# Designs tried in a protein design run: designed miniproteins, single chains, continued (4). Part 88

Each design is a single chain, and the fold is of that chain. pLDDT is the mean over its residues in the fold that is shown.

## One batch from the design tools (miniprotein)

Design m15043
Fold by ESMFold2-Fast:
Structure m15043 (fold): chain A 68 residues (1-68)
Amino acid sequence: LKKELEKLKEEKKKLMKELSELNDQLIEAGKNNASQEEIDKLRKQIDEKAKQIAEVQKKIEEVEKKLE
């Protein structure tokens, strides 16, 4: 369980980094007057990463409860 928890935390960290990179791209796209299509694509990718992070967080909480 502890090794599983460590792997889940590492996965969450990677997803959070990817989310941060997508947010940076969204900011840059706004500054460069990117097309609405490009902005919408970035927003969809951000939403998808946020959902993945939420799923991993639920798994982390489940494993942490089992360690009690």
Scores: mean pLDDT 82

Design m15044
Fold by ESMFold2-Fast:
Structure m15044 (fold): chain A 59 residues (1-59)
Amino acid sequence: SEIEELFEKALRSSPYMAVLYVIEALDIGASIETIEELAKRLSEEAQKGVAWAIEMRKA
């Protein structure tokens, strides 16, 4: 799926790029729960960016 491709890109990218891929995944409908599980596998720096993105986009 497109969401899975974005997650694989996030895991292989810099912290900054990882957050951008996560934002794109959120924008195309990835669940917050799935994003939170992915974030545990990212750097601490990327995790902070992901937390911010989730709070700004919480439905």
Scores: mean pLDDT 80

Design m15045
Fold by ESMFold2-Fast:
Structure m15045 (fold): chain A 109 residues (1-109)
Amino acid sequence: SEAEELLKRLLELVKQNPEVKPLVIRSLKLIIEMIEAYLNGDYLTADISRGMALIIAGVLKLMGYPEIAEVLKELVDLADRLTRVEKNEEEARKLIEKLKELIKEIEEL
């Protein structure tokens, strides 16, 4: 699936650039918070978490990690599509679980 390909690519990029782990983990946690907030109808918290995740992607790009920044942006866009456009609660919840698993794998690197 699109989500699995993005998550696999992000893991491989972090393995090659372990110095970015704290920022990537923070961005992924913000994407989870964004999804959970949209599913709960808390659009203000969702929009703030979305904005913060995109700011971290921008910082990573300025630091010289444009590919990592692009994958994080694509994950935000996927989360936005599942929650705001498609309102696919089942797939959005599956994405949360996949993001939690990825965070654990990155923390163990």
Scores: mean pLDDT 91

Design m15046
Fold by ESMFold2-Fast:
Structure m15046 (fold): chain A 92 residues (1-92)
Amino acid sequence: RQQQLQALKQRIADLQRRLALLDQGFATAAQQGVPVPEWLVEVREATRRLLETTQQLLEAIQNNAPQSTLDELQQQIQELEREIEAAFGKFF
């Protein structure tokens, strides 16, 4: 549990950093009047959802939620990670 909590906190910090960089890129594109490609919009939204779901998983663990709840949140995280991979695939 403690090792899992530390790993999730680190993942949350990493996702927050990634989202902040994406937000800065979007702000710069808006200032320059440059349209953002669809795949990058998909990556940003999926990253935001991944951050939110990972935070929910951390809270569920801290609140001693049932294993079924933890498994459901973990499955949602895996689906969001696949969405990010699929969005990158559209770029390449």
Scores: mean pLDDT 80

Design m15047
Fold by ESMFold2-Fast:
Structure m15047 (fold): chain A 54 residues (1-54)
Amino acid sequence: MTLSEKVKEEVDKRLAEGEDAQKLLDEYSNYPGGSIGEVQKVQVKVAYLKEKLK
């Protein structure tokens, strides 16, 4: 899945740059609506970060 792969790489890049995983999760969880495609990307990022925080 190319979309999921790209958004996971973006998350990994931000974590490598020193962003806190919990702060990223909060940022994505507070995403204010949008198109179906934008919501789908945010859901993938949230699920990926939740797996890292377990």
Scores: mean pLDDT 74

Design m15048
Fold by ESMFold2-Fast:
Structure m15048 (fold): chain A 98 residues (1-98)
Amino acid sequence: SEELKKLLEEIKQILDEAIEAVRNGDYDRAIQLLNKAIELLKKAREIADPETQAWLDRLIATLQGLIDAYRRGEMTPEELIAALESLKLAVDELIERL
């Protein structure tokens, strides 16, 4: 699924931009980018097979939890960056399996 790979690559790029926004203290931009990543993950889910949908559901739930924790002030910028880097690795692993 070339279309699915392209969406996942775009999601990785958006996560990189979100990490930079967090590093720069740009809270509003970071949240905007992370919400965009959620929307693209949901779009990827619509074109994925059932096995890949299960992986995408896990990624969506994880990213949503990170956004909610960060918004509530329950996560430091450094903790969020580390979690987003881990999420990028999970997306990369999924791309390699397609």
Scores: mean pLDDT 89

Design m15049
Fold by ESMFold2-Fast:
Structure m15049 (fold): chain A 84 residues (1-84)
Amino acid sequence: SSLRERLLELLREFLDAAAANAPQSELLGLLDELEALLAEVPELDHARMAALFAQARAALAAGDVEAAAGLVGRAVQLAIDALA
């Protein structure tokens, strides 16, 4: 599958896990997979991506899953736009 398809699949898995009230360790694992996948993409602003993922991790640590989901969605959208 394309990188775009893998990013959308991981985003969907994150959103599904969040909606299912999955353990924080599972949500963090999905964030690690997304961040690792995006780190290999030269078209991205890696500093901006790192900042968005750091904010998402902080939101999860605070129990704000909705804020984390929004930040992750924004990061994936920026990546998809850069790959277009």
Scores: mean pLDDT 84

Design m15050
Fold by ESMFold2-Fast:
Order: sequence, then structure tokens, then C-alpha cells
Structure m15050 (fold): chain A 67 residues (1-67)
Amino acid sequence: SVEEGLEAFYRGVEAFAAGDYAAAVEHFERAIALFEASLAEEPDPLVQIYLDAARSGLAEARRRLGE
């Protein structure tokens, strides 16, 4: 659901802010999967914005891990 996606997204943001990039990767990957599933059922510009943000967060967290 969108609510579960947002929860995962904010957990990713919190983990990233704490310097826990491995946890941030796991949370952003979960957020991406949930937002993609939501968008497959119903187009939503706000969900698309969060999906793009989660993808950026994942890329940055992976960069910090040397991945």
C-alpha cells in the first residue's frame, strides 16, 4: 500500500541520516517495490514523486557503501 511505502521510505530517510546506509538500502528497496505495486494499480503523481525520491535515496545509499 501507499501507507506501507511511505513508512518504508521514511525509515530509509532515518537510517540514511543515522549513517546506517545498509539499512537505508533495505528500506528504500522496500519503498520502491511498494510504490511500484501501487502505481501498477492506479496512476498517482504524488506516489511517482516518492518513488523517484526513494530511487535517488537508494542510489546515494549504495554510493556511500561503495556499491
Scores: mean pLDDT 89

Design m15051
Fold by ESMFold2-Fast:
Structure m15051 (fold): chain A 89 residues (1-89)
Amino acid sequence: MAQEVRELVERAIELAKETIKEHPENKLIVEAAEAVIRAAEALLRRDSRTTLEELKKAQKLYEESEEKSPLLEEAIEALKRAIELAGLG
């Protein structure tokens, strides 16, 4: 895997974990961040189907949240860029 893709995936996981720590009581944000982590881990395994499914789930859950998280938005964007560079989106 290209080094840039790996770095973006690791950054997405880090930001998603920080999101969970900052919003532990917001179920939608926590579930969205957990979906980002699962998508990122699937991308490292080259499981494109799971990556895209979990990313879609993360985006939908975050859209339903009244509370917004800049960290989660950055995590989703880092993951999207990693997917594009990996040739999967």
Scores: mean pLDDT 86

Design m15052
Fold by ESMFold2-Fast:
Structure m15052 (fold): chain A 82 residues (1-82)
Amino acid sequence: SSAAEKEREKLLELLAQRRERIAQTLAAEADAPASRRQQLEQVAATLLRLIDRVEEALKTNKPAEVYAFHEELVAEEAEKIR
């Protein structure tokens, strides 16, 4: 349906915004001390992996997996914020 298509487009846009924010954070901290850069790279790798899983579930039309993987992504983001 057109409603389901719009929801899919919104989620893909939110995932793209997440990727952009991660890239911007890494770029802004490029000259930071090695320990901080390594920590940020590890966090980024984890979040990007989860984003990839949500995108693949969307691509393969598996709504239960989209829901489960998106919840995992949101939980991981919340943990990093405390």
Scores: mean pLDDT 82

Design m15053
Fold by ESMFold2-Fast:
Structure m15053 (fold): chain A 80 residues (1-80)
Amino acid sequence: MKKKAVVTVDGKKYEMTHVEGGKFSNAIVGTAEIPEDVKVGDLVEFKGGILAGTYRLVSIREDKDLGGNPVTLYEFEKVE
């Protein structure tokens, strides 16, 4: 099953397309590798797009879309 991820930064939500393994991509916000064992407080690098930079995971939630597909909701804050 392909996983879906939604990334929230500064109150804005971005739907990420699962590529492979922990890799997610969005044409506007860029690409991130989010490990399956990622934890709140971990740092994740976004490459390219408007979210390029290092972010800290502040929350993680599991949910399902209307089709019953697993969706992981990640909230990040930019590290200065």
Scores: mean pLDDT 77

Design m15054
Fold by ESMFold2-Fast:
Structure m15054 (fold): chain A 67 residues (1-67)
Amino acid sequence: MLDISIQQTQDTLAQLRAEAERAARLEAQYAENPSLEKQRREYQRRREGLLRGQATAEEVRQRLEEL
């Protein structure tokens, strides 16, 4: 049971990290174009959401490892 839960959490973290990295790259590209400030703000918000998700998944993993 724990192995399955840990694997799922690990896969989720990997996906969230990949999405956060992609969002960060897009944010950087849009930051260089002032006319795209609205899109930059949207990607920044998305990245913050993904990072919050990563924190939650990491907390669950740590608690499972302590059991």
Scores: mean pLDDT 67

Design m15055
Fold by ESMFold2-Fast:
Structure m15055 (fold): chain A 85 residues (1-85)
Amino acid sequence: ASLSDEEIAEYEKIVEEALKKGRGGVRVSITTKDGSTEEFLVPLGDEEALEALREKIKELVEKYGAEDLTLKIEFVTDLPLLPLP
């Protein structure tokens, strides 16, 4: 389903509140043309994790080309991230 601007704004609010409590981050999934997916968790405020992600994106761009990569960015919070059983 397409996310509405209101749903995006609500999610951004949840992320902002999680940040104020020292929680949260960003999960970045990089899918290559061959279907391989690599996942990175970047805690908000973690500059080393962010730099590692940047270096990995550079490596994958050099190997596959930017047009052959798909990036998916998901916000991670202290709220349930997985579907409840």
Scores: mean pLDDT 61

Design m15056
Fold by ESMFold2-Fast:
Structure m15056 (fold): chain A 72 residues (1-72)
Amino acid sequence: MLDDINRKLGDAAREAHRSGKPVTVELETELSAEQIKSMAVAVGIALGLDVEVKVEKKGNILTVTLTPLGEL
C-alpha cells in the first residue's frame, strides 16, 4: 500500500515536470492529508523535482494536485 502510494506520487511528479502542468491523482487511503502531502513533497525531493502539493480529503479519498515548480 505505502509503496503503491509512493509510486503513484512519483509518477505524478515526473508527469507534472514532463508536461509543465499540474497533475491530479486520487488515492484511497486512511492516511491523513498532511501525511500524504509530506510523502508527495519527500518523493519530489528524492527525484530532484520541486513541486507544490495540494491535498483535499473526502472520507478515504484524497485528491492530490502536484504543480511543477522546477528542478532542485
Scores: mean pLDDT 80

Design m15057
Fold by ESMFold2-Fast:
Structure m15057 (fold): chain A 62 residues (1-62)
Amino acid sequence: MDKKLDDDIKDAMVRMVYAVASLMPKDKAVEDLKEMEKKALEKGDSLTADIYRRARELLLKS
């Protein structure tokens, strides 16, 4: 039932991570986001991992 709210929150978090990452050189930002995603997955935090993955995809498309 809260899927729309969850998607809106996730999208806002992705935009925030992307904004911070865009202050760095693209190659470094992509590498750092890969490491953050990996660490989140190792901790079982699928939500945080998905946020870092989406932010990385935005960097790769720009």
Scores: mean pLDDT 78

Design m15058
Fold by ESMFold2-Fast:
Structure m15058 (fold): chain A 74 residues (1-74)
Amino acid sequence: MIPEALQKGLDDERKEFLEKLYEEGVISEGNLPDVAAFLKNTDLSHLKSAGPKGLTTIPGIDSETAEEIYERLL
């Protein structure tokens, strides 16, 4: 379960997406704070339009993980 403190400031759609990424093993527990912080500043529609390159700017997220995140967004 993702800590409530990490989900603070996210809407229900972004919370659900973050939880899905964690439950499916796309992101590790160590990546949760950085991915949560990124999602607080970026809506899912904008992420879908920007593509996986934007996701590689998240600390600890490599190109492979960024592509897996983007695939779950589609």
Scores: mean pLDDT 77

Design m15059
Fold by ESMFold2-Fast:
Structure m15059 (fold): chain A 91 residues (1-91)
Amino acid sequence: LAEEAKELNKRAQEALQAGDYAAAAKLAGQGIALAEEALRSGQMSEVEAYELIGQSYYLRSLAYRGLGDDEAAREAFEKSLEYTELALRLR
């Protein structure tokens, strides 16, 4: 789960670089779901999960901007800041 979530974020970033915003949004969303599942099942530490979820929301915000969905992009960006701040406080 943890390694799979990390691979999904990497693939989402690659999709963004290729201009495939729909794929990037989907992959980032899947990364969030897997990181949340890994956190709930105890397979990932809280700091690691929040770092991955924050990264996934950031990638999702960029993907939504590419798709022209400014509202979804803003919401995802706000979530990325929230989770990144939570992860930093645990370090």
Scores: mean pLDDT 85

Design m15060
Fold by ESMFold2-Fast:
Structure m15060 (fold): chain A 63 residues (1-63)
Amino acid sequence: GAEEAAKEAYELALKYGLSEEEARKVAELIRQGRGDQAGALLQIKGGPEAAEELSRILKKHGL
């Protein structure tokens, strides 16, 4: 669900070099159903591979 996806997205953001504050923002956007905004933030800060991994996390959790 969204909470599991948010936790995985947080760890993904840290893996791709986002700060703890940015990673928390990514997770919160996922909890709010704003996967598009979370993906945009990850792409800008972590690159296209980070955004693609987020897409896979969201699909895995039915989001």
Scores: mean pLDDT 88

Design m15061
Fold by ESMFold2-Fast:
Structure m15061 (fold): chain A 67 residues (1-67)
Amino acid sequence: DVKEKAKKLVEEAQREIDRALLSAVNGEREETERHFRKAIELVGEKALELILAGKFDKALEEVEKKL
């Protein structure tokens, strides 16, 4: 259903965010930007901002609106 699809997209975006943050700690600017771009492609900029703020319920709502 739409909620399961949204949850999977948010989980995939979180994995990309985790990769971006790891790359940032290692000084890998191009990899950091690439992974954040992938997260935006999965969930959109607004949902990405909500994930980064720890507002996962609101991020799920934003992704559900697009499905």
Scores: mean pLDDT 84

Design m15062
Fold by ESMFold2-Fast:
Structure m15062 (fold): chain A 88 residues (1-88)
Amino acid sequence: AAEEAARRQHAHERQLAMLKELLEKAKELWAKLKERTEEARKQLHEELEPLYQEHLAAMKKDPATQATAERLEKQEAERKAALEKLKE
C-alpha cells in the first residue's frame, strides 16, 4: 500500500519529465517541418506568430509563467537563428 503509493508517485514524476522532453523534441521537429513545407509554413507563420507573441508577452507579465515565457522566447530565437543559418 504505502510502497505502492510511493512507486506511483515516482512513476508519475518520471512520466512528467519524459513528457516535457518529448514536447521539446516535438517543437524541434515542428521547426524542421516548417522548413520542408514552405508555403504552408508561411501561411501558418503569418497567422500564429502574432498570436504567439501576444501570448508570450502576457506570460512574461505573469510572475507564475515568466520563467517559462523567457525559456520559450530563447527557444524561438534559437530556431530562427538555425533557419537563417540554413537559408544563407
Scores: mean pLDDT 72

Design m15063
Fold by ESMFold2-Fast:
Structure m15063 (fold): chain A 70 residues (1-70)
Amino acid sequence: FGKLLEDLVKSNLATKEEVERALEEIRKVKMQVEKDLANATSDEELNQIMLEGEEMRDKIESEAVKKAES
């Protein structure tokens, strides 16, 4: 994941600040997922939280790439 954001900076497609914002958003998602996992009461809920967390990270990454290419 971080490699893709580094490649955007190297290609001058995104600023270092934009990459740092994306990384901060991913960090917030990770913290939220960890909190939600601590409150999970079933295996189904745990799996759902993990899938949603991964989807959010992928969305942040894809939005950063799309914005840089625009």
Scores: mean pLDDT 72

Design m15064
Fold by ESMFold2-Fast:
Structure m15064 (fold): chain A 91 residues (1-91)
Amino acid sequence: GEPRVVLYSGTATENGQPLPNKKVTVTITARDANGRVVEEQVSDTVTDEKGKFTAGGGISTPGTLTVTAKAYDAETGKLLAESDPVTVTVP
């Protein structure tokens, strides 16, 4: 398929408070009709002073993708927050 850019934007929070200057890893996964992973993109970014981030990558597989995000303390590597998987449809 044609390569498409998939972006995931959000605010990283812990106990309802924004997490500024934290590492965020975004994973985008494409699966076939049998649930087999056919393409995966992993992007690292850092939250801004308000805890906001945008990350993603180029995906060649059209259709429905699964996106997950994990926020880590940049110094210790401790996992601070994890998103539920979200479904994204690529046109």
Scores: mean pLDDT 78

Design m15065
Fold by ESMFold2-Fast:
Structure m15065 (fold): chain A 92 residues (1-92)
Amino acid sequence: MSLEELAEQVRKKLIDIYERILKNPEALKYVDPEILKELIEKLKTGDRKFIEEEARVLLHLLEHKPSILSLVLSPEELEEYREILEKFLSQI
């Protein structure tokens, strides 16, 4: 997989997780839905640097505060997301 293909997979996964949070009332107790909507729109149109920054933020949350993400992702999905984010960030 090329770095460009990996960046697009990361973009899609970031959008997916944020959209799942927007649809989950329990997760929305911890995040502002308006900020999350803005992040989704920025990810849809954003450059690689924005994808990199959001990937770093999400990886930090997965490692240090996974409880919010556990509301929208299975344990298997949490590990899949962690692995792809670590792989992406290791190549930039």
Scores: mean pLDDT 81

Design m15066
Fold by ESMFold2-Fast:
Structure m15066 (fold): chain A 63 residues (1-63)
Amino acid sequence: GLVEAGYKFLEERAKELAKVLEKATGKPATYEVKRVGENEFVGTVKAGDVTVELRADARLLGK
C-alpha cells in the first residue's frame, strides 16, 4: 500500500544519503524513517555533527 511505499522510498533514500555522508565526514552515519502524517514520512540521517531530514508524501509515489 501507500504506507509501505512511503517507508521503502524514504528508507532507500536515507540509506544512500547515509553512505554519502559517511564518505564526506569520515564518521559513522545512522538513519531512521518515521511516519508523521497519514501519507507523510520523515527520514533523518546523521553523521557526526551533520543532520539531514528527508520528507516524502506517499501519494506522489502513485503518480
Scores: mean pLDDT 80

Design m15067
Fold by ESMFold2-Fast:
Formats: sequence, C-alpha cells, structure tokens
Structure m15067 (fold): chain A 96 residues (1-96)
Amino acid sequence: SAMDTIIKFINEALKYIQKAMQTATPEQKKQLEAAMKHLESAKEYIEQGNLQKALDELLKAQQHLAESGLLNDPEVQKAAQFLERAVTMVQMELLV
C-alpha cells in the first residue's frame, strides 16, 4: 500500500540518520535526534491515518536535518532523499 511505502521511506531515513549520529558532534546530534523524534511521530500518524499531522512532522524532520549543518554528509543526504520521497507521497495522498 502507499502507507506501507511511506513507512518504508521513513524507516530508511531513520537508518541513515542513525549512521550519521556515529560521527556527529553533540550539537549536530541534538538536531539529528530531534529529526528522528519527528520521524517516529510521523510514522504513528501514518498508522492512525492522520496524513496532515504526518506531513507536519515530516516537514519538521526536514527542518532539523537542515539545521544540523550536515546536508553535505553522505548519510544525511540519503536520509534527506528518503524523507523527501515520504513528503511527496503524503502530499499526493492529501490531494482530493
């Protein structure tokens, strides 16, 4: 289903953020941990069928990845790519 695919993309983003955490500074880790918390909340909202709140949480996760200063890190780039795919799919599902 579309929801299973969105959850798969969120899980891939979480995996790559976890890899980036291994070499991140304490300040960068704080932003990455915030992104992960928003991704976990997005998954819960997807499972509840609350796509608008899921989108809000995914966009907050994108903001925290940007604020980490790590967008040139290969692991964070992979996380951002999967997160963008999740955002796009949720936006398409919200079209009436």
Scores: mean pLDDT 91

Design m15068
Fold by ESMFold2-Fast:
Structure m15068 (fold): chain A 104 residues (1-104)
Amino acid sequence: NDEEKRQRALEEGRRLVREFHDVLRATAADRAAGRRRLDALVEERAEELMKEYNMDENSARATAYLLVLRLAEREIERGVLPEAARAVRAWAEEQLARITIPVK
């Protein structure tokens, strides 16, 4: 059912945006709390990507951080909690750099 698939995708998108805004609000109040919320959001999204698309853990985490990066850039452009959004963008960039060059 294409309509049910579309509705699920829209609800999942709305949930992700709400959870991301929770990360921004937490980051604005307490950067450590914001970082913990971001890490939880990324792990939840990575688990979904691994389960639904059979992604490996590194690819799933990289995809989740790329989504966070795009959301943060959009909120910086909109001027909504721009300092919190810049901090979240920096954390996403830091983690993406670590994933692309894994130290064993």
Scores: mean pLDDT 81

Design m15069
Fold by ESMFold2-Fast:
Structure m15069 (fold): chain A 55 residues (1-55)
Amino acid sequence: SKERLELLLGFYEMAIDTERFLIERTTNPALRAELERSRRDLERRAEEIRRQIAE
């Protein structure tokens, strides 16, 4: 349902914001790389959900 997709999108947007916060504050390059990879994956998923909502 569209309502479920909107809730799921909100969850992903919160997760993306949290990872951006951690990326800015980490001094560990390996952890930063992992967080950036995870953030990109979440942004890709969020975009897919936005497309489904727009349909």
Scores: mean pLDDT 87

Design m15070
Fold by ESMFold2-Fast:
Structure m15070 (fold): chain A 100 residues (1-100)
Amino acid sequence: EELDKALAEIRELVERIRALVKEHFTPEQQAEIDALLDELLEYVEKHKDNPEIVQLALDGLRGILEELERLKDHPEAAYEVIKGRFEALKIQIEKLEKEK
């Protein structure tokens, strides 16, 4: 099913992001981003039957991966951008939850 495929892609994107973060960031930054990814996965699991939340998480993770690839030679800038994107994504998902 399309939802199952989206959830599988979310898990794949998370693992790809973890790999890039491990390669380019400090251990402290890696731990912080891993925690943010874990929070996002927990929220997606809680709302996995909501296609709008699943799609928003999928699109957000795609954007995060794209920024990591774009800024891979500038890890400090990548770290700040990625943290901001996680925070914005969390706010957007929480807003959708309140509207449904």
Scores: mean pLDDT 81

Design m15071
Fold by ESMFold2-Fast:
Structure m15071 (fold): chain A 58 residues (1-58)
Amino acid sequence: PPLRLSDAEIDALLDAAGLRTEADVEAFVEQLRRRNPDMPEENLEALRAQLLARLRAR
């Protein structure tokens, strides 16, 4: 499916974007929504879920 990233890609994104907390992830996803209004909500939610899952595993 669209926007399926590997755990390694999610970890790299967390580090590159400086995402340290769940609030950082929420802010990042909201910024992506604002910059990419044509992106399907399901893709943003999938990315959010992957980012939160990897962050919680740290």
Scores: mean pLDDT 79

Design m15072
Fold by ESMFold2-Fast:
Structure m15072 (fold): chain A 70 residues (1-70)
Amino acid sequence: MIEEMAEKMANAETFSEMLRAAMDLLEANPEDVEGAARELTKKVGELDPEKAKDVKAVADFLVFTRTLKV
């Protein structure tokens, strides 16, 4: 799952495609959103290091907004 999502994000040509893939992954891993996001950004970095910065920023933002819900 995470590896498949990393490939989708690495092949995404638009920011919207990356955001959608990141949101889908976080929704699929509600018990460990932060861990899933970290593994995803690491996998994308292995496939496309240039895109990893954008993916990390999107994932970090989504994790942050979810962890703030009390």
Scores: mean pLDDT 69

Design m15073
Fold by ESMFold2-Fast:
Structure m15073 (fold): chain A 72 residues (1-72)
Amino acid sequence: ELVDIAAEGLAKVLTPEELQKLRELYKKDPELARQIVVDILKTLGMPDEVIEAIKNDDEFLEEVLERAEKLL
């Protein structure tokens, strides 16, 4: 699933502490948190379809963050 690919990508780059801070940032400033996720996934060479889903689908971004937490 695209969610699993994105979540695994975040889990490779972020520590549990960094992911927790990113999830807290998403609650306070969701657009800044989204931009950080986009920048990480672009650096990892994720497919354009994953990047567009993060940019345009709040439910997809929330599920990616939730699954990344469970992987760490």
Scores: mean pLDDT 83

Design m15074
Fold by ESMFold2-Fast:
Structure m15074 (fold): chain A 55 residues (1-55)
Amino acid sequence: MTKELQELVDRMTKLGKEMLELARSTSEKDKEKRKQLWEEMVNLAKEVQAMLEKS
């Protein structure tokens, strides 16, 4: 459980950094990529919450 939770947190941190880098871009392609990363972040947050609720 602890290792899985740490991996999810690491993934969220990586996504956050990537989204921040993309936020500096004004290209349409990068805006769409940021939107996809937001959806992935939301899914990871739901997984973390589900794991914590089960504990």
Scores: mean pLDDT 77

Design m15075
Fold by ESMFold2-Fast:
Structure m15075 (fold): chain A 96 residues (1-96)
Amino acid sequence: AMRVEDRTLEFKTPKGEVKGTVRRTRDEAAGQETYEATSGEIKGDDEFIDEVARYLEEKYGLPREVVRDILKTTKNGAADLLLQAVVREERRRRAA
């Protein structure tokens, strides 16, 4: 059977907001598990991007410079970062 699970991540401060959804699809018959970013939105200035970078480094261990570059240069970078955070959290839970 296929199982679909959506995970929403939101980070909001007075300086801005980032939010998005990552979809996990698990095909139990094939033993396959896939992750995809289905949405990502960021509203904020450079100072807010630095706050997001700090948050993701502290919670998920994503390097601040990588987070900052993705958010400033990549179209839909918020969705990509949320995907990376979800995958990293799942790996951490399996290692614990």
Scores: mean pLDDT 71

Design m15076
Fold by ESMFold2-Fast:
Structure m15076 (fold): chain A 102 residues (1-102)
Amino acid sequence: MRAYELFLKALEYKKKGDTSLFASYFSAGGIEVMVLVEEGRLEEALRDLLESARAFEEAGDLESAGLAYRMASEVYRLMGREDEAAELEKRAEKLFEEAKEK
């Protein structure tokens, strides 16, 4: 299953109030991203993370969006794309601060 599909299942269960299944699927998505990174499939990991971050952000799940953007920032760093990494980390920090104000 794609990391994006796992993160979408996490969002689905979070919307239903199932925090346990949210955590399980979110963790599975993160593990799949780590597998893609270890395999050198950085562009695929990045795509799945950015698609997931946008889905979380549009759903109002700012904390999960921030985590996905932070993970995407780390993938950009592994790719040597430090400017893009810095912009995504900045976006993640802003989303985490906004999430605390809910």
Scores: mean pLDDT 86

Design m15077
Fold by ESMFold2-Fast:
Structure m15077 (fold): chain A 61 residues (1-61)
Amino acid sequence: SEAEALAAAEARGAKHLPLVKKANEWMTKEGFSPEEVAEIVRLMLEGKSEEEAKEEVLKKK
């Protein structure tokens, strides 16, 4: 149903909420720029691990 599809989409969004805290830590503790953090999040949403996403962003730099 439409309600079930919406609930599933919201659950997927909630699964990524912990990444907001990680993004802030990457910026404040690890010195990543907002652009680099956005790229890390994008790569992780595509299925890469945090470490793989960070390495790819750092190599592009």
Scores: mean pLDDT 70

Design m15078
Fold by ESMFold2-Fast:
Structure m15078 (fold): chain A 59 residues (1-59)
Amino acid sequence: MEAALAAIRRVVDIAMAEGDTKEQVLELARSMAKALVAAGVLTPEEAQAVIDEVEREIA
């Protein structure tokens, strides 16, 4: 759980540092969260909470 959330957070931070747009960063986070839900690592509610946090941070 924590490892999956940390991985999404780290990739988002790297993408922002590399100059990706907010839209690209958010889409990347959504794609990773969707894949983790499909793999059974995250619940849909946990995935949504991560996306909401990323969206708030990049706003």
Scores: mean pLDDT 77

